# Ledger of designs, part 45: designed miniproteins, single chains, continued (3)

Each design is a single chain, and the fold is of that chain. pLDDT is the mean over its residues in the fold that is shown.

## One batch from the design tools (miniprotein)

Design m9537
Fold by ESMFold2-Fast:
Structure m9537 (fold): chain A 100 residues (1-100)
Amino acid sequence: ISPEERLEIVKLAVALALMVIGGAFDVEYLKLDPENDRRGFEELGRELVRKLREAGASEEQVEEIERLAREAVRNLETNPEKALEAVKKLLEKTQEAIDA
């Protein structure tokens, strides 16, 4: 893939990680509802998946990244630690997909 496509995918994955970190702190530290963070995460996750497919990532790689994104969103309010773990794995799998 092109350096520009790689950078855009990395930016999306990092933005997702930052949103999960923010949402986790809102829930655990501030006791706030992470609904705005969840909505933003879902939108960025969809865009990341689209860009990965356009960059030639395998369907297996895309499905794993989608699964991790859903796990992060699902756990954001009820289990922020698990949401953070899911986004860490998502970053790892995204890097593997673009380095293939």
Scores: mean pLDDT 72

Design m9538
Fold by ESMFold2-Fast:
Structure m9538 (fold): chain A 94 residues (1-94)
Amino acid sequence: SLRDQLDALRAEAEARLAEARARGASSEEVKTIVLDTLARIEALARQTTDPALLGLARAVVLELTSRALEFLDEASAAEVQAAGRRVLDLIDAA
């Protein structure tokens, strides 16, 4: 289900970010993980008009971007914030 896919994406993203942080990954590598995850959330959000699933997708975007900002450089943080905002705008327009 879309819900199971969103829950799996959230768990995968949390695990990937925790692993990257533990080994001192670069801002570029962390940015790549986040942007990849945001693109996958966008693809799932485009498949539904269910407010509950869109609300879950929105929450995952906010949590992912917030967590990433804790260890990104300023330029990478700006790119992640811009990408997150684009996905949120898409969800809010659904």
Scores: mean pLDDT 85

Design m9539
Fold by ESMFold2-Fast:
Structure m9539 (fold): chain A 58 residues (1-58)
Amino acid sequence: GPGAEAGAAGGGRAGGAAAGMASLSQTIDKNGGVEDARKGGGSGDAAAERGAEAGYQL
């Protein structure tokens, strides 16, 4: 309904992106921390750095 369009529902601004990054890193560690580490394991950390650099370059 129309009430769903209340502000801050879609995580505007960089705040939404930052929350996504943190959630991604934590999900990787919680879902397969040791297994992901053995396979290469930097995906969460690399994604966090990539997001930060992309935001900085923009």
Scores: mean pLDDT 49

Design m9540
Fold by ESMFold2-Fast:
Structure m9540 (fold): chain A 100 residues (1-100)
Amino acid sequence: SVSSDIARVLIYIGERLEAERRKDVQALLELARRIAEELGDPEAVAITDRLLEDPYDEAALKALLAHLDAREPSASPSQRMLLRVMRTIVRDVLDLVKER
């Protein structure tokens, strides 16, 4: 039936969008991990490693944001730029993982 065919197409689109979201999340987290290494921040490295194992851990994403925000006031100008880039990446990942 037409209704059955529409349901199959919607399932296929949903699976395709989820696969693309997972690739985007993975790429963003790999970039955040490299920035954490460049910052010489072992705590940010540890949280990012955890997120690479479980990209949908909202609590870990929020913990990382809080850590970056706490570090920014005492950072050098070059570190502050890296912290801001990493914060943007983590927020983008949070938005992607909150999407239905």
Scores: mean pLDDT 80

Design m9541
Fold by ESMFold2-Fast:
Structure m9541 (fold): chain A 97 residues (1-97)
Amino acid sequence: AAAALEEALRPRVPEAEARARAIVDELRPELLREFSGVLSDEEIEERIRRAYTAAAQGLLAGLPEEEAREFAWRAARDPMGSSGPITEELRRRLAER
């Protein structure tokens, strides 16, 4: 399963990374508005990195940008930092291809 997942994702990585970066750049002002004054700059950047990872994984799984943006937003705002449900959903969708 893991090897098949990595192989399926490989040719799509550069495009997914570029699109994920664009999504996160669009979300950055909203995340800064919500977290400024309650989290440190370092903690905010860590949440933004989580958003980027979730968006990239969603796009690699073939999700439309709207759903990838929702995944990014959920990952950034999750106080527990849990991406487990997202990872399982991605694995499931790739197995269906």
Scores: mean pLDDT 69

Design m9542
Fold by ESMFold2-Fast:
Structure m9542 (fold): chain A 125 residues (1-125)
Amino acid sequence: SSMTTREQILERFKEAGEIFREYLEEKGIDVSDYSDEELTIAVALYYFELLYEAGLISEPLYEMYKNALLRGLSEEQKEKIRKLIDLLNQVDYDEMIKLAEEKNKPKAKKIFEDLKLLREKLGKI
């Protein structure tokens, strides 16, 4: 397969981006100006950042994933992703896990369960 690191990450996190959009819409947050890819990238970047802060991945590996995800994005798109990451610091992860389960999105459920545990470990709750 000729799938790039970026394409592999986007495939892994696609369902999580979908659930994140639906969660924000249900909370009355307008995300119509955000692409599905921007939502997916935001969840993936947040996930790898928390893994790095928790000491579970090395700095070179974190930088490789970050650079792969941000490749070809404009400064405006990077700012949009930063705003989405700020929202990820404010969301209820139990509600996101429940939404993923109700929508039969097992990959999203696993990612939000991992994020909940990482956030608890890092004292972000």
Scores: mean pLDDT 91

Design m9543
Fold by ESMFold2-Fast:
Structure m9543 (fold): chain A 88 residues (1-88)
Amino acid sequence: SLGERIEKVIEEVERVREEARRNRASPFVLAVVDSALETAEYARKLYEEYKRNNNKDPMKITIIEFLVAAASAGAELARHMMRRRAAA
């Protein structure tokens, strides 16, 4: 379900954030992870609002899907930045 995907992305971003902190990643990596987490949490908020509404706007689901993809992309970017720095 969409709710399950939102929770999985939040778990993924939080895991990457913990890895970044443990490895003393740069402030830029932490900023990317924090932005991804805020995006995922906003997707959760919009989905909770969507579930409470009796008139469900399909456009709202499209926006939530986009935010989930953006948060996942942010987590991948942070992982890439950490790997590249460790290899240098």
Scores: mean pLDDT 84

Design m9544
Fold by ESMFold2-Fast:
Structure m9544 (fold): chain A 81 residues (1-81)
Amino acid sequence: MLSEEELRKKTEEGIEQLLALKDAEVAYTVLMLEFQSLSEEEQKIFVEVLEERLPEIEKRDPEVAKAVREVIKQGKERLAQ
């Protein structure tokens, strides 16, 4: 399993790649697939990184930010169940 530091770095690198693509549908799909591939502990860290980066993402690309917000919402709902 990835360490918390490695997971945070991988997630941040993934966000930068998705911002470069400027495709909200691809961002949503890739982030949801990544979330589903992670353990429950890793999913919590993944969502935290997305929340921490969200203000910067919204400033850079509002459409990608909408996709990230939806992933955060669905991730939190899944983790609460």
Scores: mean pLDDT 84

Design m9545
Fold by ESMFold2-Fast:
Structure m9545 (fold): chain A 67 residues (1-67)
Amino acid sequence: SLEKMKILAGALLYLIEKYKLSPVERRSVLQFLANLFGISVEEVEQLGKEADPEKAKKYAEELIKRS
């Protein structure tokens, strides 16, 4: 669903910022998600910015705990 795509994109943007990934690493992570969704990297960034920040953060923290 669109909402799930937004949460996934938002979670990855949160993690990129939290761990201060380099521009190259950031691009690679966003390109991976763009390929999964069948959209552009720019569209992934836009979806992430439109995500509910609390849901995106909680999802990101849950992914870290399951690692």
Scores: mean pLDDT 84

Design m9546
Fold by ESMFold2-Fast:
Parts: sequence; structure tokens; C-alpha cells
Structure m9546 (fold): chain A 61 residues (1-61)
Amino acid sequence: RRLSLAEIREQLRTLRALFADEPVEQQVTILRWAAREYIEAQPELAAEIEELLEELVAEVR
């Protein structure tokens, strides 16, 4: 099913929380992989998902 941007944000935050004990670069790698999968599923949200990814990455760096 199609997810809203808010649902994608919550899924990425949940994923980050699951890997919070991993090194920062591993957390970034996982988040970038997941964001790519969401973009592949919903290309119309690509710009918004990329912006969300950079927001979430900045919070862990």
C-alpha cells in the first residue's frame, strides 16, 4: 500500500531507534538504504523523502 510522508517519517524513526546502539555510520547506511526503498516504491515523494533522510542523518551526526 502507499504510505504518507508522515508514515514514512515514523517508519524511518522506528528503524533508527532499532539501530541506536550501532555506530553512527552504520545507522546512516541503514537509513539511506530504507529511504531508497521508499523512493523506489513512491518516486513522486523522492524529494521529500531525501529531505527527511538528511534531517534524520543530521540528528545522529
Scores: mean pLDDT 82

Design m9547
Fold by ESMFold2-Fast:
Parts: C-alpha cells; sequence; structure tokens
Structure m9547 (fold): chain A 85 residues (1-85)
C-alpha cells in the first residue's frame, strides 16, 4: 500500500533526476525508486543517501544551481522516507 509519504518521496526523487545530468547520480536515484516498487524500504533509503553523498562531492568541486536543487530534493525525499521506515 502506497502511503502519502512514500508518494511524496518518489516525486522528490523524480525532481532530483530532472535537476542533474550526472549519470551515476541518476542511476542511484533510479535504483532507489525501483526499490520502492519492490517494497525494500531499507534499499530505497540507502540508494538515496548514496546519491546524496555523490551529489555533495560533485557540488564541492563545481558549484551548480541545478545540482544544489537536486541535493535539496534528495534531502527532502530522505526526510519523508525516514518517517516511513
Amino acid sequence: EKSKLTQEAVLLLYEAIQNTTDEEIIKLLRESMKKLSEQDYVGIKKYAEEALRLAEELLSKDPSENLQKAIQYIKRAIEYLEKVI
């Protein structure tokens, strides 16, 4: 059963994908979303947190407004996931 919080987390992860061109970050965010469809809530959070770590590392090397937006969306998604897990 899809809770309102998990639906909001999926939308935020999708928005993060729209705000980055980094293939590895996109891959991790897509894996997080796939784990949600499998009801693997621990896997969802782990992939989202790994995507966040990589995005923050990239931002430290080259500040980007779009990457900063992606980071904010990932952080908000993790906050919603923590309320479910």
Scores: mean pLDDT 80

Design m9548
Fold by ESMFold2-Fast:
Structure m9548 (fold): chain A 101 residues (1-101)
Amino acid sequence: SVEEAREKQIERYREKAKKNGLSDEEIEFILKQVEKILDTLVEMARRLGLSDEEIAELLSKPLAEQIATLERWAQEKGDFELLLEAGVAALTYAVIEKLIS
């Protein structure tokens, strides 16, 4: 399900942050940002007409691939608002990856 795939992504980031020695407070902050990105990506995918099965499959992929895929589809649709949302998600993702490393 979409919910199960989303929770698995959140858990992957929790484990990554934990392995890199982040504090509980830092982990909570990172996970809140990851959750916001995932929520944005799910909403974008729904607005692009994806089924729940297609969204769950997309969410099983690395977060960078999810963002790149949705950005490409938004561009193909000519949806400027979705392109801006994808850009914000990509920037937030890049910052989170830098903070975790």
Scores: mean pLDDT 87

Design m9549
Fold by ESMFold2-Fast:
Formats: structure tokens, sequence, C-alpha cells
Structure m9549 (fold): chain A 61 residues (1-61)
């Protein structure tokens, strides 16, 4: 799944997940542990802290 999230600073990031994200808001840590696989988790951790809350803008198959 292709997931577009917005960081606290307004930056939009496109990530790939094995499962759909059903939440409208999710922490970085929860996204990594429940929905993210591989290097997408590393990319997100370079941009945000585990406790940061992300807004989920879109989820595409």
Amino acid sequence: YKVTVQLADGTKVVLETAEPVNESKITVLDLIQKHMVGDNAVRLMALAKPEDVLEVLSVEP
C-alpha cells in the first residue's frame, strides 16, 4: 500500500506499507511497528521522532 502522511512541519512523505493504515492520525512508532516494512521505516525515522503524530492523508492499494 502507498501511504501519504504529513509531518508536524507540513512536509508530506509517501511511504510503502504491507497492510492498509486505517487511522487518520498515527504515531511514527505505531506506523513503523504495525504497518511499515523494510527501508521505509528507516526513511521515516530520519525525518521524525518516534513520539511524533502523523496525519494520514491518503492510502492507495
Scores: mean pLDDT 78

Design m9550
Fold by ESMFold2-Fast:
Structure m9550 (fold): chain A 70 residues (1-70)
Amino acid sequence: SMLDELEKLLNELREAIEKGDFEKAREVIQKYFELRGIDVDVSGLSKEELEDYARGVLFALERDIEKLKA
């Protein structure tokens, strides 16, 4: 389900951030944008840009999951 996919992405992003796994973080951020219909290519993002995007996507994932559970 969409909820299961979002929860998986949230857990994967949290783990990637904790481990400093920027390649995994990039993959998760890209998948989230694709699910939202957001046309952003994350392949060219720097480490600092990925950190900024990861914080925003983490917040957005938590919000989207809460809305689907309501």
Scores: mean pLDDT 84

Design m9551
Fold by ESMFold2-Fast:
Structure m9551 (fold): chain A 63 residues (1-63)
Amino acid sequence: SRAELLAEIERLQKEIAELQAKGSAEKQQLTEKSIQLIRLKLQLDPNPALERELEEYLKELEE
């Protein structure tokens, strides 16, 4: 379970990095993947800083 979470986190980080590196204007997809990544990280290591980052991304989806 924990090993699977770490693998998912690594995969999402690579996907996000590829989207950023290629200069794609896919803000929605990038935001959604970033939210998913933060949620997985919070499952492994809950902390207030990540919770605040999650709130900021959720505000972007509200607009």
Scores: mean pLDDT 76

Design m9552
Fold by ESMFold2-Fast:
Parts: sequence; C-alpha cells; structure tokens
Structure m9552 (fold): chain A 82 residues (1-82)
Amino acid sequence: MVRLSPESVAGLKAAVESGEDAVVDLTFEGPATHTLQVRVSGDLEGARAALEKARQVLEGLFPKYAEDIRAELDRALAEIEA
C-alpha cells in the first residue's frame, strides 16, 4: 500500500498550526516511493493544495497505484484536519 510518511504528515500539520508558510518534504513509501518538496501556506487550504499537487505528480509517475495514492492522500488530509 502507498503511504505518506508520518514525518511528512507531521510537517504539514505543523505548518497549518503555525500559520506560517513552510517548505515540507512529502515522502511516499511503498510501491510508489517518491519524495516531493512542496511549499505550503500556513492553513488547511495550503495543506490541501500541497497534497493535490503530490497526487497529480504521483498518479502521473505511478498510474497503476492511482487508487492507492488517492486513498492515502484523503487519509492524510483527514489526519491533518483532526
């Protein structure tokens, strides 16, 4: 299963909680292993935009795992919103 690293989720959550723009490394584990460096605005919309950008890149690189990638990003967003 494709998974966004716990460190990446923590980084996104910290940016949202701080209200400050941040650069976060989104590291994906499993069959679609990849790292994206993204700039995140310090709000939930910034986190959502960063995850959507990651989705577009990873689905292009790993179309076989598109469903898995989408499910993981939805899970990560829910964790950040909690």
Scores: mean pLDDT 83

Design m9553
Fold by ESMFold2-Fast:
Structure m9553 (fold): chain A 72 residues (1-72)
Amino acid sequence: KKEELLKRVDERIQEYLKKASKLTPEQRNEVLKILSEAYKKVRELLYKQNDMEKAEEVIAEADRKVDEILAY
């Protein structure tokens, strides 16, 4: 369900904002940028192109990049 994927991305943004109180401003901005770009691309893929598989790949790639930033 398309709405469930978008809700999942938004929930991850909210979760990382809670954890971001312990991050530097630079780390927080990078995490928010990655998640915001993923959200916009997922929305385009779901509503304009109807490509759910590609949308899931975008979410997975964003999660991977965020985890890399948080590991440092």
Scores: mean pLDDT 73

Design m9554
Fold by ESMFold2-Fast:
Structure m9554 (fold): chain A 98 residues (1-98)
Amino acid sequence: SLKEEIEEILKRLEEIAAELEEVDPEAAELIRRAIEAIRELLENLETIPVERAIGLILRVLGEIVNLELLLPESKRPELVEEAIELLKRAVKLLLKLL
């Protein structure tokens, strides 16, 4: 299901954030903030107000932009690039659930 695919994406993003914690803590924090926004949306799909859902999606998009800006200076650019692509995939899947 779309929900199961998003859960697998979140699991991989958590692994990436953990690997980045010591070497790129700013990137790890951006990824964790995006994970929190996606989890809130996913757990509350049936009850969340439209304006809150839009706000959470905009937060994820903002974290993607921040990660893209951080990418050229990252010590682990391969992990940051993977996180960006996974977050973009999660947003596309979330929009299909809404």
Scores: mean pLDDT 89

Design m9555
Fold by ESMFold2-Fast:
Structure m9555 (fold): chain A 70 residues (1-70)
Amino acid sequence: VPSVTQQMQRFFDVSDQVRTASTNDSSARSQVDQMVQQGIDISFNYSTDDARVQIQQITQQMRSLYTQVS
């Protein structure tokens, strides 16, 4: 099972890709910034399985946004 730290690193990597793809889309960039903040907030609880599930879900939402802007 990947650690929450490894999952957060993966999340940030995906968010960086989406931010780069959204350079000319202010709405998409705002969504990325909001999701990054949500991920950071979740990370304060990352000794629990609920935090892992939530990080996985928000990472999947970020990938979905990437598909829409790329």
Scores: mean pLDDT 76

Design m9556
Fold by ESMFold2-Fast:
Structure m9556 (fold): chain A 112 residues (1-112)
Amino acid sequence: KLDPSATPIQAELLELLENEASPEEIFDLLMEHMTEEDLRALADDFAVHEKLRRAVLEYIDAGHYEAAIAALLAKLEGASEEEAIEVGELMLEDREKAIERIARIRERRLNA
């Protein structure tokens, strides 16, 4: 990224996290409002997490936007790169379990 400043989408995500919106509410909002370009931009902001960035871009290229959003949201909630990728994979198999995993990640972060 040429400009390392927070994008409008990053600012909106941070505001949702700050206002204690549920992981399900944030996920549904992202599914409704994020374009492919927005998802690619957010993935690029995780360039330091190369495995996660690669997995997210592969999900986007395959049309699995739900998996891409789930992995990115898990990382924002405090998941490791590996756990965020596991959440993306879980979203492809069972949406309810993926959302539950993201909620558990948040709970661990808040209790640390």
Scores: mean pLDDT 76

Design m9557
Fold by ESMFold2-Fast:
Structure m9557 (fold): chain A 59 residues (1-59)
Amino acid sequence: GAAEGRRAGEEGAREAGAEGDALRLGMGSKQISATDGADVEEARRGGFEAGRAAKESGL
């Protein structure tokens, strides 16, 4: 392995988007996991905002 910081950053962004798509593609045919994947993605986005608001309010 080599120290590829640039790749680590890109992977983080891909994981956020691919998380929902990967779940749907893997189990979409048998079950509609898109809702779970989309819900997790939306929860993650809300978590960032909620985390910041909570920290500010906790202050």
Scores: mean pLDDT 50

Design m9558
Fold by ESMFold2-Fast:
Structure m9558 (fold): chain A 53 residues (1-53)
Amino acid sequence: MKDSITGDAISPIAAKAVEDWIAKNKETLDKLPESKRKRLLAVLQTAEALRSI
């Protein structure tokens, strides 16, 4: 019932944009608490997914 929660939930374009952002901001992300890091990544994934529709 949760197949859509896998890679299908994120478009390839959105996934690549998030990965590129993570690579460029790895130092900043490593300094963030895990909870804030997860929240920031979720926001970025959501924003990029909205732009792709």
Scores: mean pLDDT 67

Design m9559
Fold by ESMFold2-Fast:
Structure m9559 (fold): chain A 67 residues (1-67)
Amino acid sequence: MEEEERRKRLEEKVIDEIAQYLKDNNLTLEQALERLRQEAEKIGWPEDRVKRAIELLKKAFEKIKNS
């Protein structure tokens, strides 16, 4: 398989797991973003990683909205 296609499938899997987490915890986008920011601050994530995580979270929320 192409490396790019494999990375895309892994990203989709992560988005699916985030979407399931949001459903299981009945979180709004705002609540999920707040939890993400708190967790990132505790771990000391660099800014680029935080932005990436926010993008994945928003994609997961859109997937829930469109289902």
Scores: mean pLDDT 76

Design m9560
Fold by ESMFold2-Fast:
Structure m9560 (fold): chain A 86 residues (1-86)
Amino acid sequence: MDSIKSLLEKYIELAEESLERAEELIRQNAPASEIQMELTSAEFNIEQAKELAKQLPPEVQEEYLKRIRELEERLAELQREYQRLL
């Protein structure tokens, strides 16, 4: 169980890092391709985190699903901003 939690935390961390980089790139008016790369990375890591969270016991699963949902909402907001740049 600890190994799944460790891997889940790693994917959450990677998703947070990619979202932070995407936000900074949007602020800098960076090329659309660079923004898309970070958004794609965030989406992949969020998906991996969701699959791992489903394998956790019910008593801890809801905590992680809430954190993942917050990341999904942030990704959706940044994807809307990215679409406005096109």
Scores: mean pLDDT 86

Design m9561
Fold by ESMFold2-Fast:
Structure m9561 (fold): chain A 72 residues (1-72)
Amino acid sequence: MEEELEREIDRAMIRIAVSVEKLALENEGIEVSEEVLEEAIRLGEKLLEEGVPLSEAIKKAVEYLKKAAEEA
């Protein structure tokens, strides 16, 4: 139960971090689609499942969001 709760918290932290970055990009005039947001969150969650530390998973998810937003 505790391990499941920690995973839920980690997934929530990824969603929060990626959502905050989306808002920051939109404040700069860069439009971020819901699909790109979902893909970035999914990448972060996948990295957590592969044993990547939360900080690195967040960093990679945010980097993905920024790159995808710039290419769109």
Scores: mean pLDDT 80

Design m9562
Fold by ESMFold2-Fast:
Structure m9562 (fold): chain A 111 residues (1-111)
Amino acid sequence: MARLKYLETLIDFAVEDILKRLEAVLDPQTVAEARKILDEFKKEVRKVLEENIDASPEEVTKKLQEVADKAYERLKEVAPEHADLIRSLLDAFLETVRQAIERIWEEEKKA
């Protein structure tokens, strides 16, 4: 439970960082649409983590990649001129979460 709460907090901060970076390049209306997409993305990421608490890091990472790919397509639809930036931000998000999941699994193996 405590580790899931840590991951949820990390996800909140990481998604907010994506939004701040997009706010620097997008107009306010497009930012509002991106915020809605990122809110849904955050909920789907949390659901994957909650439903896959006992799954391997590889399995969780694969499911998170599918959620990120869905978010990428939706964000690209509202801001196609920034597709490369969006992909880069989502890839950085996935790497951050993957590293956190792997570290949690390594700590459990020490017990």
Scores: mean pLDDT 82

Design m9563
Fold by ESMFold2-Fast:
Structure m9563 (fold): chain A 62 residues (1-62)
Amino acid sequence: MDPAKKSGEAGLKAGEEGDAAASAAASYENRRIAGPSEESDQGVAAGKAGDAKKAGELALKG
């Protein structure tokens, strides 16, 4: 089982669909599961700024 990978993949999919809030939530959840990283922090920030694509890409990396 890899909950962090599932969270990252969900964030990427949400980013592709233009859902910045869902991408940010996925980055936040990945941060809770895998621990804080620069990518997960940047993913949350990008999602809050409305950059759904960047938030999704960073969620997958984090």
Scores: mean pLDDT 69

Design m9564
Fold by ESMFold2-Fast:
Structure m9564 (fold): chain A 73 residues (1-73)
Amino acid sequence: AQARVDEAMDRLEKAVKEGNVDEAIKALQELIEASKSLPPSQATAAYMRVLALAMEADPEIAKAILDAFVKNM
């Protein structure tokens, strides 16, 4: 479970760096699904990392990430 979350996070970080909105949304959805099998504290840590990443992203990518995050919670 944690390994799947880490893989999805790595993909999300790469997609954000590359400006690939579609891949960022896909990676985020995979991250959220994988985090459902984690303890609440670990899921919260993963979510905080997503929020931190969004704050450093381009505005369009940040908006896409936050919108997808809210809709998939």
Scores: mean pLDDT 78

Design m9565
Fold by ESMFold2-Fast:
Structure m9565 (fold): chain A 71 residues (1-71)
Amino acid sequence: MKEKLEELIKRQREIAEEAGFELTVWREVNGVPIGDIVYRRRAPTPEEVREMHQRGSEAMKKIEELHNEEL
């Protein structure tokens, strides 16, 4: 039973990560997640945030201007 749960979680994590979400568990006992599993959007790491700022700074400003002015 525990092995099947671990495989299920692993597969769900892979699917969630591909879709840009993080697997969240309701309950964990002795390092084993037990209970219902809910998908949530993964929070970006500080390093990813820095890269986003460098890459998208100009693009974000232009998008903000489009939203404020006209589409």
Scores: mean pLDDT 56

Design m9566
Fold by ESMFold2-Fast:
Structure m9566 (fold): chain A 63 residues (1-63)
Amino acid sequence: DLAAKSTSLGIAALNASRGGLTDAQVQAILAKLEAAREAVADDPEHKELLDKVIAKIKADRAA
C-alpha cells in the first residue's frame, strides 16, 4: 500500500527533522522519500505532500 508507505515515511521524516536520528539514517529516509515521490508521479496531490515533507527535512537539518 503506497499511501501507508508514504505516511510511514512522512512520520519517520518528521522525527528525523527533529534531530532524533543520525545523518546516515536521515539520508536513508530522504532516499526512500525521493523514491516514493517518483513512484507517485501520477498522483499530483501525493507528490506535492512528499515534496513538502522532503523540503521541511532539508530546511530543518540546515537550520
Scores: mean pLDDT 70

Design m9567
Fold by ESMFold2-Fast:
Parts: C-alpha cells; sequence; structure tokens
Structure m9567 (fold): chain A 87 residues (1-87)
C-alpha cells in the first residue's frame, strides 16, 4: 500500500540517522510508530509534517558532520515519501 511504501522510505531514513549517530534506535522506533499510527488513521498532513520536521533535523546534522553522501540519500528518500503522501 501507499502507507507501507512511505513507512519503508522513512525506515531507511531512520536507519541512516541511527548509523550516523543522529538518533538512538529507541527514538527512531518511537517516531516510526507515531508516523505509522498517523498514516493508518488517514492523517496524512500530520504524518507529512512529522516526516518533514524529522527529515530536516537529520539532514542538518548529517551536513554539519560532513556526511554529504548520507545527506543526499536522506533527501532522495524524503522526496519520494512526500510525493507518495501528496498524491
Amino acid sequence: SMEDEILELVREIMEIAVENGVISEEEAKRILEEIEKLLKQGKYDEAAELIQRFTLRVLSELVARGKLDAAARVAELAERAFKLIKE
């Protein structure tokens, strides 16, 4: 489903964030659970806002740390997720 595709893209963003020390595995799991709950409730705008807010935090930290390849990958994954949510 569209919701499952969005969750897989967000999961990849979270994995990159955890691998690069931006966020803990526990925090990543909590945010993923919140996004999944919003998507299942049809609250797409709220889910998009949460994804956007978190993605900006991750991108900012990766760029600040000079992890430009990781930042580019996160930006690509986020763009794909937002295209799905706004269709």
Scores: mean pLDDT 87

Design m9568
Fold by ESMFold2-Fast:
Structure m9568 (fold): chain A 70 residues (1-70)
Amino acid sequence: EISRLPQEVLERLERLSKELEELAEFFQNNPEAAELAREIQRVVQEMRETKDWEGAIERVEKLLREAKEL
């Protein structure tokens, strides 16, 4: 499954996972970011179902950038 993805995609997933963990505390302390957290969760779920890892990663990266601006 995940281990069979291209190395570049795996590295991006690893970086996103780390950033999401760091932002978990931010989302808990910032209610205005709760909607973005829900959108990120939906994109991750869709990624698991569609196997469009590259497209989903790009969307999550965009949402994380938006969250950092809050």
Scores: mean pLDDT 67

Design m9569
Fold by ESMFold2-Fast:
Structure m9569 (fold): chain A 82 residues (1-82)
Amino acid sequence: ASADAFLRQAQSYAYQAGIHEAAGNEDMAKKLKERSQELLNRAVEMYKAAGDDARAEQARKEVEKAYQEGYEKAKKVLEKEK
């Protein structure tokens, strides 16, 4: 489904945003986060239009989780270099 495609892209951009934020690349992190949010909003609207409010809520949590996973992964790599 096209909603699932938008969700997968939103997760990918959120994960990358987390990595760039942890690395101190604030401008890139902001752009990636904005793109992720745009794609997430499209996916959420499509799930709601299909009557699946539970999936819309889950999509928001999955994108937030992807961002946190990217951030934590990059943070751990940076800590090991010290």
Scores: mean pLDDT 85

Design m9570
Fold by ESMFold2-Fast:
Structure m9570 (fold): chain A 88 residues (1-88)
Amino acid sequence: SDLEAELKRIEEEVDKRFKEIDEWVQKNKPRIDAIYEKLKNGDEESKKAYEIIVKNREFIKQNPDYWEKVKEEEIARRKAELEARRAA
């Protein structure tokens, strides 16, 4: 059905976007790491920002399925929005 095809496209679009973000992060890891080192060795506000980044990284290490859950929630949200628009 038309709706079924659109729902599948949402899943494929979200999967593609998450893959592109992961590939971009991996490709730019040296630059990202350099920014983190500057924050770590910067002024008081930079160091506070770095502490937040470290806390977030530790959370992800303790919750290795976090990004998969975020992806699933984004897919569910977009599907619900599509269905709501079609019902209106």
Scores: mean pLDDT 82

Design m9571
Fold by ESMFold2-Fast:
Structure m9571 (fold): chain A 62 residues (1-62)
Amino acid sequence: AKTLAELKPGDDVVVYANGGPLLIGTVESVDGDKVRLKGFPEALGVGMEYFGATIEDIVGYT
């Protein structure tokens, strides 16, 4: 698991919201309390948990 401050461009992450996994994506940029994922039009803000993800995490999770 990574805090927002530990995220950097190119990191693969699993985003958790409302007690469960919401989506999986790659970090495009981090600006303050906002994270932008590649291929997503909106920045994600506070209240979401970000976890480092590997291909194995993605496969084992779905």
Scores: mean pLDDT 56

